# Designed miniproteins, single chains, part 15

Each design is a single chain, and the fold is of that chain. pLDDT is the mean over its residues in the fold that is shown.

## One batch from the design tools (miniprotein)

Design m495
Fold by ESMFold2-Fast:
Structure m495 (fold): chain A 98 residues (1-98)
Amino acid sequence: MEEKRRELIEEVMGILKDYGVDEGLAGRLTGLLLQAMDSKDKEKQEALVDQVVDLLRKEAKLSDEKIAAVFRELAKLAEKYGYDELAEILRKKAEELE
């Protein structure tokens, strides 16, 4: 579990950094995404994803097009690690941002 969790964290951080997110903010966003992954409550997952969108817009200053691209990559990653419900939420948010 710990090694897979570490790899997941590194891959999430890598995606965020590739889109120009600062390391400190990327760590905070990764924490929110991990909370969403650990949640079995769809409403909590959606609320956490909405917080990630707000932070990417307000603090990272990403365009909605770039946030959609980030969420498509994060959805693929979530699916790879078995978080299929979160992957669906991330894809729906990406579609809303396009």
Scores: mean pLDDT 85

Design m496
Fold by ESMFold2-Fast:
Structure m496 (fold): chain A 102 residues (1-102)
Amino acid sequence: SLEEYIEKKEAELEKYLEEKSAELKEEFKELLRYLIDKTIELVREENLSEEDVDIVFEIVKALIDNLIELFKENPDTDIEALKKQIEEGIPILREQLREMKE
């Protein structure tokens, strides 16, 4: 089922995050978990196909990789500013996913 597929992808992404973020500050780990939570919410609400779910998870994985690198290079990164960018980015991603379904 789509729900089982989403749960499998969420578990894979959570494991990836745990392995990649082990040495990061807790506030950075919390921001990355927030990004994952918002992604899962988006995927469930938009009723995406398994193919579209894969695309979204690959985008989020790449974003996680970029954010981890940013945090390692800039340990004083403004978390509130990044959280705002994630919150502003979710509606944009939602519209892009809707265009893909048309």
Scores: mean pLDDT 79

Design m497
Fold by ESMFold2-Fast:
Structure m497 (fold): chain A 97 residues (1-97)
Amino acid sequence: MISKEKAREFLKLFEELQPELFKKLKERKEPVNTKDIPKERFEKALKLIKEKIEEDVKKVFSGDFFDELAEKAEIPLEAFEDVLLELLKELLKIAPI
């Protein structure tokens, strides 16, 4: 499980480095859509992001990590916003900001 401190660090850095995407996900009213993504790939993507957050939050936003993650989890980039939305919801429950 992501620590409360790492969750806060990630949420602050996400808002600072990707403010438009962060706002879009926070304001998104549509539920997480997993219909077109195999559950195992969705869960793999979440696990890989969580592992990177625990290792080094800054590395999540460095280079091509999101592209590499999509390739490793075998999910389309369009589905990546649903993965990020689920992650954001989980982290906000641990560390409300």
Scores: mean pLDDT 74

Design m498
Fold by ESMFold2-Fast:
Structure m498 (fold): chain A 76 residues (1-76)
Amino acid sequence: NERIEKIVEEGIKRIGEAKTLLEQLQALADTIKRLLEEADRETVARALFKMSEELRTKYKRDLAADMARREAESLL
């Protein structure tokens, strides 16, 4: 789904570019809200697992990655 991929890409960029933990968590919260408005629980969970992996491995945004993973698990 092109729309979901775009939301994920924009979310990862916002979190990666954010300089403070508060800004990173706000960007994550906004991204989760947008995903839940656009897709079913299973699709949102898969998107959040993907975001968690990229945030952790590529950007070292460990807290945002952990929160994204926990949200994904809660949707399953």
Scores: mean pLDDT 86

Design m499
Fold by ESMFold2-Fast:
Structure m499 (fold): chain A 110 residues (1-110)
Amino acid sequence: MDERERARERIAELLSRFLGIPLEEAREIIELAVSDPNAAEGRLIRLGVSPMGAVLLVETIREAERLLEEGRTEEAVRLVEEVLENLEELSAREFKEVVDRGLERSRKLA
């Protein structure tokens, strides 16, 4: 039983859910983050991730792959889960602040 391949699949499933993309595309992003991090960042930005969030996520994937190579599979999965949860919370907060400011401006024009 290959624990590393199972952990990589779990990471791909987490990315697939977070980005709203097919599992195969999530696997491609993981491979791209290791082979060409700049291209991976650009792809994440096109999928709606902030530039800073894209950098953080690519570095997180690269660190998770390092942990997998060391046999630290549960730590690799947890690292990705924690970073994705923090990115979701940050993005939701930023979106709400932008919407609230837009509504306040609209009320001043009425």
Scores: mean pLDDT 77

Design m500
Fold by ESMFold2-Fast:
Structure m500 (fold): chain A 81 residues (1-81)
Amino acid sequence: SEFEAQLEAVRQAAVEQGKKEGKLTLERATEEALEEELVSSGVAPEEARRIARLALEAIERAKAEAEAAGVEVEVVERSSI
């Protein structure tokens, strides 16, 4: 719940920054890469899987909101962390 609130706050801040600059750059890791990084950071596997999905969803929401506002969005995909 706290992590979900943090993700939402970061998403909102990123969209607002993109609106001010006219461009938003988002980094998107694969779900598997995010899970591995979170587990390596001490997060339980089940929680890591949940967080990874929430993070990807937040990126997609940020992209959709920025694009709807006429902001140019660039998404860079990472296969490793």
Scores: mean pLDDT 73

Design m501
Fold by ESMFold2-Fast:
Structure m501 (fold): chain A 70 residues (1-70)
Amino acid sequence: DRLRQQSAREGARLVRRAERDPATAWDESLRLVEAAQRLERLGTPAALEGAAELRRAAGRVVDIDVDHRS
């Protein structure tokens, strides 16, 4: 629960950063994916929930990057 909430907050923070400066979106998406992969390797239910939150944030950041470049 706490790990999921922390991951959701971190994801939201990086999404807001990408929204303010879309040029950072690529770097922020990599950070989110790497963090999600680390949690996925732990394999606990809480870590997998946290990883899912980070992957959702990464998807939003990728959408920002695509929209900015289009």
Scores: mean pLDDT 82

Design m502
Fold by ESMFold2-Fast:
Structure m502 (fold): chain A 100 residues (1-100)
Amino acid sequence: MPSELELVEEAERLFLQLALRLLHTTTDPAARARVEALMQEFGKVVRDYLAGKLSKEEFKEKMLKLLDELLALGRKHAPAETHPALEALVEEAKKLLEEI
């Protein structure tokens, strides 16, 4: 079984892959700025969790909200043909969070 730290690191990689795909496919400046803000919020949530400032339950809740907001931005601003790949990345990240 992967360690809790390895699961957190893998969820981080998937979130960053999702965010980078959105930055690559999205031309709306406001949507791009929001993706960058979500990346900063995500980094803070991970750091606060690893520092013991967030409970496991608070960490999962905050991560799920960030993933849902990224997916909503992708569905609104990314080309429709990219949506299945974005949805697959979000579902994979959610499954990893369930194992933490």
Scores: mean pLDDT 83

Design m503
Fold by ESMFold2-Fast:
Structure m503 (fold): chain A 97 residues (1-97)
Amino acid sequence: SSVRQQRFQSIQNTSNTNQANSYISHGQNLINTARDGLNSGSMSQSQIIGYVNSAISSFTNGINSASQNSQNQQQLQQQGQQGIDDANRVRQQARDQ
C-alpha cells in the first residue's frame, strides 16, 4: 500500500540522511586535519594529499547517501560539493609549497 511505501521511504530517508551527515562530517574533519598540517608545516605534501583524497571520497559518499526528501537532500549535496571544492583548494595549496 502507499502508506507502507511512504513509511518505508521515510525510514530509508532518515537512515540515508544520517549516513550523509556522517560522511560530510568525516570529510570536513579530514580537510581540517590537512589544513592544520599544511599551516603548521607538520605534514609532508604526500600526507596532505592523502587526507584530501580521503576527504573527497567521504564527501562523494555523503552526496550519494543524501535522500530524496527535498530540502535536506539539496543542503547535504551542497555541503558535500562545497567540501570537495575546499579539498581541491587545500590540494592546490599543498602543491604550491
Scores: mean pLDDT 83

Design m504
Fold by ESMFold2-Fast:
Structure m504 (fold): chain A 86 residues (1-86)
Amino acid sequence: SAELEKLKKEVEELKKLLEDAIEQAKAQGTYKENLGLRILKIEVEGKEKALEVLENSPDKSLEEAKKIIEETKKKIEELLAELKAK
């Protein structure tokens, strides 16, 4: 339960990071063409739904979910860094 709640909080943080990246792309007029950000939005929403399904899963499944969420965060951070680079 506590581990699942922590993962849900991490997904919430990913949503905030993604919103920052989307706003940067919109400010640059590139959001429509940024398929990476559009795909990541779908992936983050999908992970939020997946965590709801995992509420009764064993710890091993939650650890795997955590790793996947961390990889998604890295992808969002990489795109955000590219958008902010000159």
Scores: mean pLDDT 73

Design m505
Fold by ESMFold2-Fast:
Structure m505 (fold): chain A 90 residues (1-90)
Amino acid sequence: SLAARKAALAEIGKLVSEAQQRLKEIAATNDEETAKKLAEELKAELVRQIDAIKKKYNVPDLKVEVEVIFSKDKDGNYRASLQVVVSHEP
């Protein structure tokens, strides 16, 4: 159980890192409205992949929440990042 949870979290971490890189590219190469739309699509894909990993490792009690954070820096540059929160149910 602990080994399976650790393995699931490692695979989730890899997917999150890949998604973070794609999100940075989306924010850098698109206008704000398009970037927000593409970021929500990326989030939906990531959630589905995380659900598949939870099923693969039989850890349905592992709660993983994914949020997209949008901001503009002081210079007006648009930025986006992923925040992933892991908790147990309930």
Scores: mean pLDDT 80

Design m506
Fold by ESMFold2-Fast:
Structure m506 (fold): chain A 57 residues (1-57)
Amino acid sequence: MDLVPEGEEDAVARFLVGLVKLDYPDSTLDAADARALLRENGYDLRAAAEAMFARAK
């Protein structure tokens, strides 16, 4: 997935949080953090996921 469509941002943010919490269940990252990282990375799902995992550890 290269780019997140407008309107899917919240659903994708929650999905990213869920993925991070599978590996880092005590992570403080939430959907707002995921949305911020999506915006910072131009809504590139891969880049946002990498940034979330980097922050979760």
Scores: mean pLDDT 76

Design m507
Fold by ESMFold2-Fast:
Structure m507 (fold): chain A 55 residues (1-55)
Amino acid sequence: SAELYGRIAAAEVRRLMEEEGLSKEEAGALVLENARKSGVSDETLAAIERAIAEL
């Protein structure tokens, strides 16, 4: 589940960069902040951060 969340988050970062002109840093920060506000686990947050870093 955490790995799947990471893949979804990475796809959203790419979408924000391609369609809304955000930098990887800006898009990644937005996606991570939204995940934090949604109350996902620390394990899921780590998976998201790793997936974004691998982009």
Scores: mean pLDDT 84

Design m508
Fold by ESMFold2-Fast:
Structure m508 (fold): chain A 75 residues (1-75)
Amino acid sequence: RKEEFEARYRAEIDRLKAEMQANENDVEKLKEIIKRLGKLYREAEAELGPTSPVVRELKELIIEAGKKYYELLKK
């Protein structure tokens, strides 16, 4: 069950990473991606616990997305 959840979250993470790469200069799209990452992070933390590699990867990705969004706003 948990392995199935991890695989599903990993697939979603890969999807969102691809969307971030494709929309690096789109402020509106990055904002939506950050929102989706936040929801996914909360769901994964509830299902898998805060020490899961998936949850750690989501946390790092949210920080990276937020940094990209902030950099874009400064321009």
Scores: mean pLDDT 79

Design m509
Fold by ESMFold2-Fast:
Structure m509 (fold): chain A 100 residues (1-100)
Amino acid sequence: MPSRREVVEKWLEGLRSNLEEAEETIKKLEEMAADPSLSPEERELYREMAEHLRKVLELIKKGASVEEAEPHILALAAALVRLQKLENGLAEVPVDPALR
């Protein structure tokens, strides 16, 4: 049974192996957060994602614990789900039994 910590560890390992891509992702998220053609709610979500991802990267570089990174990774995942619903507006998001 995968624990929450195991999921967080996988996310951290993925970010560590793709650090340059993660930094490019932050730049793109900040650009989207400043895009006047997007809705205010979408811009706020992009800003939140950029902030949390930047904090996770800083924690990785400092060798911080999984426990310190966990709340930021969870917040980033939650923002991604919300953004996907706003952008798609359709029932393309699969039903997550854990979110019922």
Scores: mean pLDDT 73

Design m510
Fold by ESMFold2-Fast:
Structure m510 (fold): chain A 55 residues (1-55)
Amino acid sequence: SALREAIERLAQSMRDAGVPRARIVAFLESLARHYRARGDEETAAAVEELAREER
């Protein structure tokens, strides 16, 4: 989905900018909690997977 692609591009931009891995993971975990709280389980699961890959 466009939203998933946008989040993936944002994570890549953070890596390219030299943001520490731990901070990227924390951001993605926070974002996944946000989508889960809104009932968007599909996006939450995808973002959690991105966080896991970043570790």
Scores: mean pLDDT 83

Design m511
Fold by ESMFold2-Fast:
Structure m511 (fold): chain A 102 residues (1-102)
Amino acid sequence: DEIVLLDLQKVREVLETAPKEEVLKFIDEMEKIALEYLKDNPEAQKKVKELFEKMREAVEKGDVDAAIEYLIELFKVLFENLSPEKLREFAKKFQEIVDKVL
């Protein structure tokens, strides 16, 4: 109900079917973008870094449900700390990479 910005079905498919190395590279790329968008907010950057670390651990363990849960929490933090324009831009970049991996 809180996140209409993501095609969670496609995200799940990527997490279940793509090579772990490719998913981890994708996560690293998205973390860099998120941290740049939050460069003036150190508290939000810290929270985002912790969520990306937990997401990497879930992916490495093959825990798709945990990875999706951390992704949802990430978008909550971004929703609270980014302008609507920046949030839409981030979600768009995220979906473009998901579509490229599939």
Scores: mean pLDDT 80

Design m512
Fold by ESMFold2-Fast:
Structure m512 (fold): chain A 79 residues (1-79)
Amino acid sequence: MIDEIIEKIKEKLKKGEEVRLFVGTLKSDVGGSTLRSSAIRKNELTSGALKLGVPKENIHDVSGLTEEEVEALKKKLGL
């Protein structure tokens, strides 16, 4: 049941469909390499999360970006 939902989210993620549901449903540890394949959309979502004041540690866990990548993005945004 949960596995079917995860597979559907992975299918949508690979096709570049609605990533917002994926970020809300999965924590990054399950299929972290798959999260990296949607880097463009993840950077946009991560930028929004940083602007909302979400801690970089939580962004790493949710997005699969490294702490260094999150810090680089934060500097790029002027935060």
Scores: mean pLDDT 55

Design m513
Fold by ESMFold2-Fast:
Structure m513 (fold): chain A 83 residues (1-83)
Amino acid sequence: MSKIYKDAYEAVKNGDLDKASLYLAMAVGFARAGDKETALAIIKGILDGLEESDLPEEVKQRLKEAIRENARIAGLDEAVELV
């Protein structure tokens, strides 16, 4: 498992929404650079971290929506199905 997956997972699990947004932006950047494997690892880390977090449900839903939209824009249609 990629270390960036673990970093994204831990940040989101701990409720760090600023880092969640940063990691999502990084995933889009990696996808556009052709590194879809790293992009998917980051997105999975964010999603797994959300499931383990104590964040309010409305916050989790908003972040999942942001992930879907950014994945679609970046051409990561496979990641859209994960949300």
Scores: mean pLDDT 82

Design m514
Fold by ESMFold2-Fast:
Structure m514 (fold): chain A 68 residues (1-68)
Amino acid sequence: PRGPTPLTERGARNAYRSLLAAGASEEQAREAVTAGVRAALDSGAKTDEELAAAMERGAVRAVIDLGL
């Protein structure tokens, strides 16, 4: 089981900021980031690159689901 790491936290915060800059509400951005982190953990990523890619895919999916 993976817990949040400094890299995961940094990636999540960066995604959150990007979503706010794109016009998302704070709640929408938080939801998208949460989904991205969950997707990364579910993906079984082994490297920082794989983890970041999985987070990005999950966040993109959440953005679509939120109608952003």
Scores: mean pLDDT 69

Design m515
Fold by ESMFold2-Fast:
Structure m515 (fold): chain A 71 residues (1-71)
Amino acid sequence: NLLSQDEIRQRLRSLLAQMPADELASLINPLLAPLTVSGATLRGYASGKTTPGPLKAERLSQALQVLEAPP
């Protein structure tokens, strides 16, 4: 079950309020393999300045569901 772009953005925003972007990237990247993401890219997604492509959105959806982001 995949998260929408809005759900990905909301979860990233919530997580980035609680931890540094680089720390979040270090937690997500093992779940994204072989794809990777930087803290700056995660900040861009959370702010809506950039949108992940379909494949990266699918992998981010799966990773965020594993991490169980707090509201």
Scores: mean pLDDT 78

Design m516
Fold by ESMFold2-Fast:
Structure m516 (fold): chain A 62 residues (1-62)
Amino acid sequence: EYGRKAAEAARAGNAEEAGRYLALASGEYNGVPVNEEAIEQAIKFAEEDPEKAAKLGESLAS
C-alpha cells in the first residue's frame, strides 16, 4: 500500500510525500523501523529522480 502511494505522489510531483511513503514501504518490506534520517534520504531521492522514486514505489507495492 505505501509503495503505491509513493509512486502516485512521485508522479504528482510531491517529493515530500513520495519520500515519506517510500521510507514506510521500505521499512515494512525489510521489517526495520523507519527513522527521520531514512525519511529525509527518501525525500531527497524523490526530489532528485521522481521517475526512479515512482518505479521503486511500484516494485515495493508488487
Scores: mean pLDDT 78

Design m517
Fold by ESMFold2-Fast:
Structure m517 (fold): chain A 79 residues (1-79)
Amino acid sequence: AMSYEEALEQVDRFFEAMKAALEAIDEVEKKYGVKLSGRDKMRIIAGAAARAVDEGLTPEEVRRYAEEQVKKLIEEKKK
C-alpha cells in the first residue's frame, strides 16, 4: 500500500525528471537546429520520467537519456 508521503516523493521525482528531459530536448534542438513535434517531445519526456521513477535515475542521467533519444530521432528523420 502506498502512503501519501510515498506518493508525493514519486510525484516530485517525476516532476524533476520531466523538467530535466524538457530542458535537455530544448538544448539539443537549438544545438542541431532541429524542431521536434509536440508528440515526439512528450513521448521522450514521459519515457524519461517513467525510467527515473522505475530505475531511480538522477536528473543528469535523465538529461543524457533525453539527449540520446533526440539524437536518435534526428538520425531517423534523415531517412
Scores: mean pLDDT 79

Design m518
Fold by ESMFold2-Fast:
Structure m518 (fold): chain A 90 residues (1-90)
Amino acid sequence: SEEEFEKWVKERREEIEKYIKEKDVEGALKVLEELFEFAKKQDKELALKAADAAREMAGKLLESIEDDKLRKEVAEKVHKLLLELEKSLE
């Protein structure tokens, strides 16, 4: 259901935000990867909503990283995930 979908996405967003606050970049990335994979498996309408949430959370994670080198490494991983998601939605 749409309600179950929204609850799942909300719980993953909250988990990513928690890892960001704890400065656990690896933990945040793991949950973000789960959100990208979940988006790929949804019907087109829900896939677009999940993809939007994944993009938002990816941006928030990148903004939280103070170290320039680590931010660049994470940005490269996020860029790859975004390309894979865009390709799956075509």
Scores: mean pLDDT 84

Design m519
Fold by ESMFold2-Fast:
Order: structure tokens, then C-alpha cells, then sequence
Structure m519 (fold): chain A 100 residues (1-100)
């Protein structure tokens, strides 16, 4: 959806800026997102892939949207990464449940 595309754009931009302003935390961003490089493009690609995995389930799309909004509203690296980790954990459980 256009709303989801806009949210992904805004979250990716915010996280990129937050990582650039806090270079000492770059390794934490890479670990949480499982990425070799933190940039607006790599984060957008990751969030688009996560959305593609859940897009056919309205409840999962809403939960992803809520977590992305919480990341966007976060004022600190710690808050943003805690919500990002919650998102990764939620997706991991979904993948396990789907495989069973």
C-alpha cells in the first residue's frame, strides 16, 4: 500500500540518520537487522522483504505497521533498536509457525 511504502521510506531514513549520528552503535544496528551495511537503501530493501512475507495476512501487516511506527516515534538508539528487535523476533516466530 502507499501508506506502507511511505512508512518504510520514513523509518529507513530515520534509522540511517540515527546510525550516522551514533557511529559507536553501528555494530548494534548491523546485528539487529542482520545487515553488512546500514544505509537507507539496505534498510528499505529489508523492510520491503518483511512486508512481502506478511502482506497476505491483515493482522500481521497491522502488527508490522505498529512496530514500524514505534521505531519512527523513538527518540533514542536504544528505543529504536528495541522495537526493531521485537519486529525481528515476531517475524522469526511467524516463520517457525509457518514451517510447522
Amino acid sequence: SMEMEKLIEEVSEKLTKLAEENPEDESKFKAVFGLKEISKETLKEKFKKLYEEVKDDEELVEKLKELLKKILESETVEEALEYALEMEIFLAFYRIKKAI
Scores: mean pLDDT 85

Design m520
Fold by ESMFold2-Fast:
Structure m520 (fold): chain A 98 residues (1-98)
Amino acid sequence: DVAAQQETIDTVLEPRLAALTPEDQAKLEATAAGIRAINEVAEKDREALAAEIEKYLGEVFGLEVAEEALAYTEELSEEAQAKLAAFKEEVEAIKAKL
């Protein structure tokens, strides 16, 4: 029952999420910004942009990066490059709050 699961999440998990460290909150905010950027580009650009975002988050936060992302060699479109630049600025703003 989805409703019973949501009630358990709201009553048990929400207080735990509020207890996350500023660093963990920054990682979550940066990841959410990356997902948003990927969803805002054309379908054809999403895989290339996702690979670059994963590499950048790995570099910035020390996260493990998939071998497939590291091996990705397709050139970003101008639209995807602009979204990547905006994403990097958003991540810098998130880190500045720490």
Scores: mean pLDDT 71

Design m521
Fold by ESMFold2-Fast:
Structure m521 (fold): chain A 74 residues (1-74)
Amino acid sequence: MSPEERFDRLLKEMDEVIERYRAGEISPEEAERRIEELNGEIERILRETTDPALRERMLRRMAERIAEFVELLR
C-alpha cells in the first residue's frame, strides 16, 4: 500500500471519528484519543511522502479535519 493510499484510509477513519462525535455516539475523551492516534500515523506517512505537491495536499486535508474537530470540542 502506497503512502497516499494509507493516508486516504487514515483520513477516512478520522472523518468517521469526527462524524461519530458530532452524532453524540462517542465521548469527547474517546474522540480526542482516537484522533491523536490517527495523527501519529498520518505524521509517519507525511515523513515518507517525497512528492512536495502531494505532501502539501495531504497537509491541507489533515489541517481541515483537525480544525473541524477542534471547533466541535468547544
Scores: mean pLDDT 82

Design m522
Fold by ESMFold2-Fast:
Structure m522 (fold): chain A 87 residues (1-87)
Amino acid sequence: SAVEKAKSLTDEEKLLLLNAFAVANPDGKGTITKEQLKEALAKIGYNLTDEEVDRLLAKFDLNGDGTITPEELLKVLRGEVKEEDVG
């Protein structure tokens, strides 16, 4: 892609993920899977491809687990998007 996103999330990406979490995890099931995130994003008006969802997940879960934890969401909310040094 000609456009490279910085390692830190944009305000738009943070808001998108917050809204997706509210839709996918309204009463806290713990983690959000790739499928739940994609479906929640679609419900709030963002039709992302599987590849685009994978890129969002990779920004939070450098281990490639394919899930986002409440702790990771909380870090995004607080503006603390932190890499684990190595991926």
Scores: mean pLDDT 62

Design m523
Fold by ESMFold2-Fast:
Structure m523 (fold): chain A 78 residues (1-78)
Amino acid sequence: EVIELSNEDLERIAELARARAAYLKEKYPEYAEEIDALLARILDVIRRYKEGKISSEEFVQQLQALEAEVEALVARAE
């Protein structure tokens, strides 16, 4: 199947994820380990898509699930 996202788009998503993780760790340093674990999972999903191991639909679904986990962490952290 045709890949919908360019390598430049994937790099942009990865950089935004890293920037958000850095911001959240500064705001909630007690959750740094959980934030780093979520970032690692986001970067793994991006890598798997870049390597052609998952579809664009699966990529979007997995990122949406991880985004929900980030929102849940922020809600717990206040």
Scores: mean pLDDT 82

Design m524
Fold by ESMFold2-Fast:
Structure m524 (fold): chain A 83 residues (1-83)
Amino acid sequence: MSEEEIRELRKKYSTDGKDLIPGSELIKRLLEQGYDRDSILKAVQELLDQGKAFRDYSRGYGNYALSLEAALELVRLVDRLNG
């Protein structure tokens, strides 16, 4: 998944001045691109354990959202786990 695709998700789903990417939408895009579900879930858990995913009650998307930097790190982790 490219940095440009992640930046497009941020632009599309920004809310009330929050430049955050909904975790569920990022996971959906990774699954659509053929990434393994277990690898995605492991990468999400690693970011949660590092405190890089934030709760977003306003969105309800799996109750978390990611900054652009955290979303880029998630993709790198998924690539590492998937290959």
Scores: mean pLDDT 71

Design m525
Fold by ESMFold2-Fast:
Structure m525 (fold): chain A 77 residues (1-77)
Amino acid sequence: MTAAEQYQAFLAGQPSQIADLIKEANAAELRGDYDKAADAYEQAADLFEQAYQETGDEDALDDARTYRLAAEAARAA
């Protein structure tokens, strides 16, 4: 199994949670609830970082970094 296949399997087995957190963060931003958006983005980033540790897939690490930056931007708003 490749790192990408392991990441896809991780996403299929765990990750309604990640998708739900991203949707929650986006909905919170649309409402101007930036603290809630930041919290949801940080939780999503933590799960992507965990996926990277388990699979070694660089895409998981890039996703984690993306959502960390989104959380920082939301907290700065």
Scores: mean pLDDT 77

Design m526
Fold by ESMFold2-Fast:
Structure m526 (fold): chain A 81 residues (1-81)
Amino acid sequence: MAAADAAMETIAALAKSSPEVLAEVNALLARLRAVAEAHADDPLAAEREAAAVVREAAKAAKDKELSEALATLAEAIEAAI
């Protein structure tokens, strides 16, 4: 959990300082909400797809620090399942 917590703190700090990062984070949260709704009956499938969505967001991120934090978060989700 420590790695995921640190990544979340980094993402939150970047979102506070940059409207562009905030927009990317809001778009990611909307995608994660859709994944949770699509897999309401299968939490393991929801977690696996959430990890994939976060990894895609990391690759698409324009900010290097956001990209690294999202990659760390995806690894933490993958390790939890």
Scores: mean pLDDT 80

Design m527
Fold by ESMFold2-Fast:
Structure m527 (fold): chain A 68 residues (1-68)
Amino acid sequence: MQPFAVGPLLEEEKDGMVPVLIRTSKPSGSATEIANAIVEELKAKGKKAEIASVDDKAGRAVLLMERG
């Protein structure tokens, strides 16, 4: 059963986390792999990090990262 859905373009953010844009020179799957690797390294260091969005065709990813 589908829950009620509302507008998808409203940004949400917890205080203490910042969006970080990552770009690659090769826009073919590389952005997703690089974003995952960075998130895993940050989590291994005890920092909070999540992938907010990826665009492999444009070679871009946006991460939410803990400040400091």
Scores: mean pLDDT 64

Design m528
Fold by ESMFold2-Fast:
Structure m528 (fold): chain A 96 residues (1-96)
Amino acid sequence: MNYLVVATGLSEEEARKLAEEAEKLGGKAEILRGKSTTVVAEGLTEEQARKLAREAAERGGAAVIVNMDTGAMEVVGGSLEKQGEAVTVAVRKMRE
């Protein structure tokens, strides 16, 4: 399956490390700068997506896992505010 992960509420250094990990797994990663630093990683398996989402949550961020075939979303970690930001970015990417 093709999965997307959006992770937000990370420092720039944490985001860079997460993006590098996603690319090493064979995915593609993009770093977005704004009020917080966000990582968008795509081309992942479900297992890879869950691993990256868990890592982001352990670093104090929030993550959304998206099944790109079905549009199903799962939210992992963070505060409600960070979760809302991650969902907003995920919805935008799904509609591109």
Scores: mean pLDDT 81

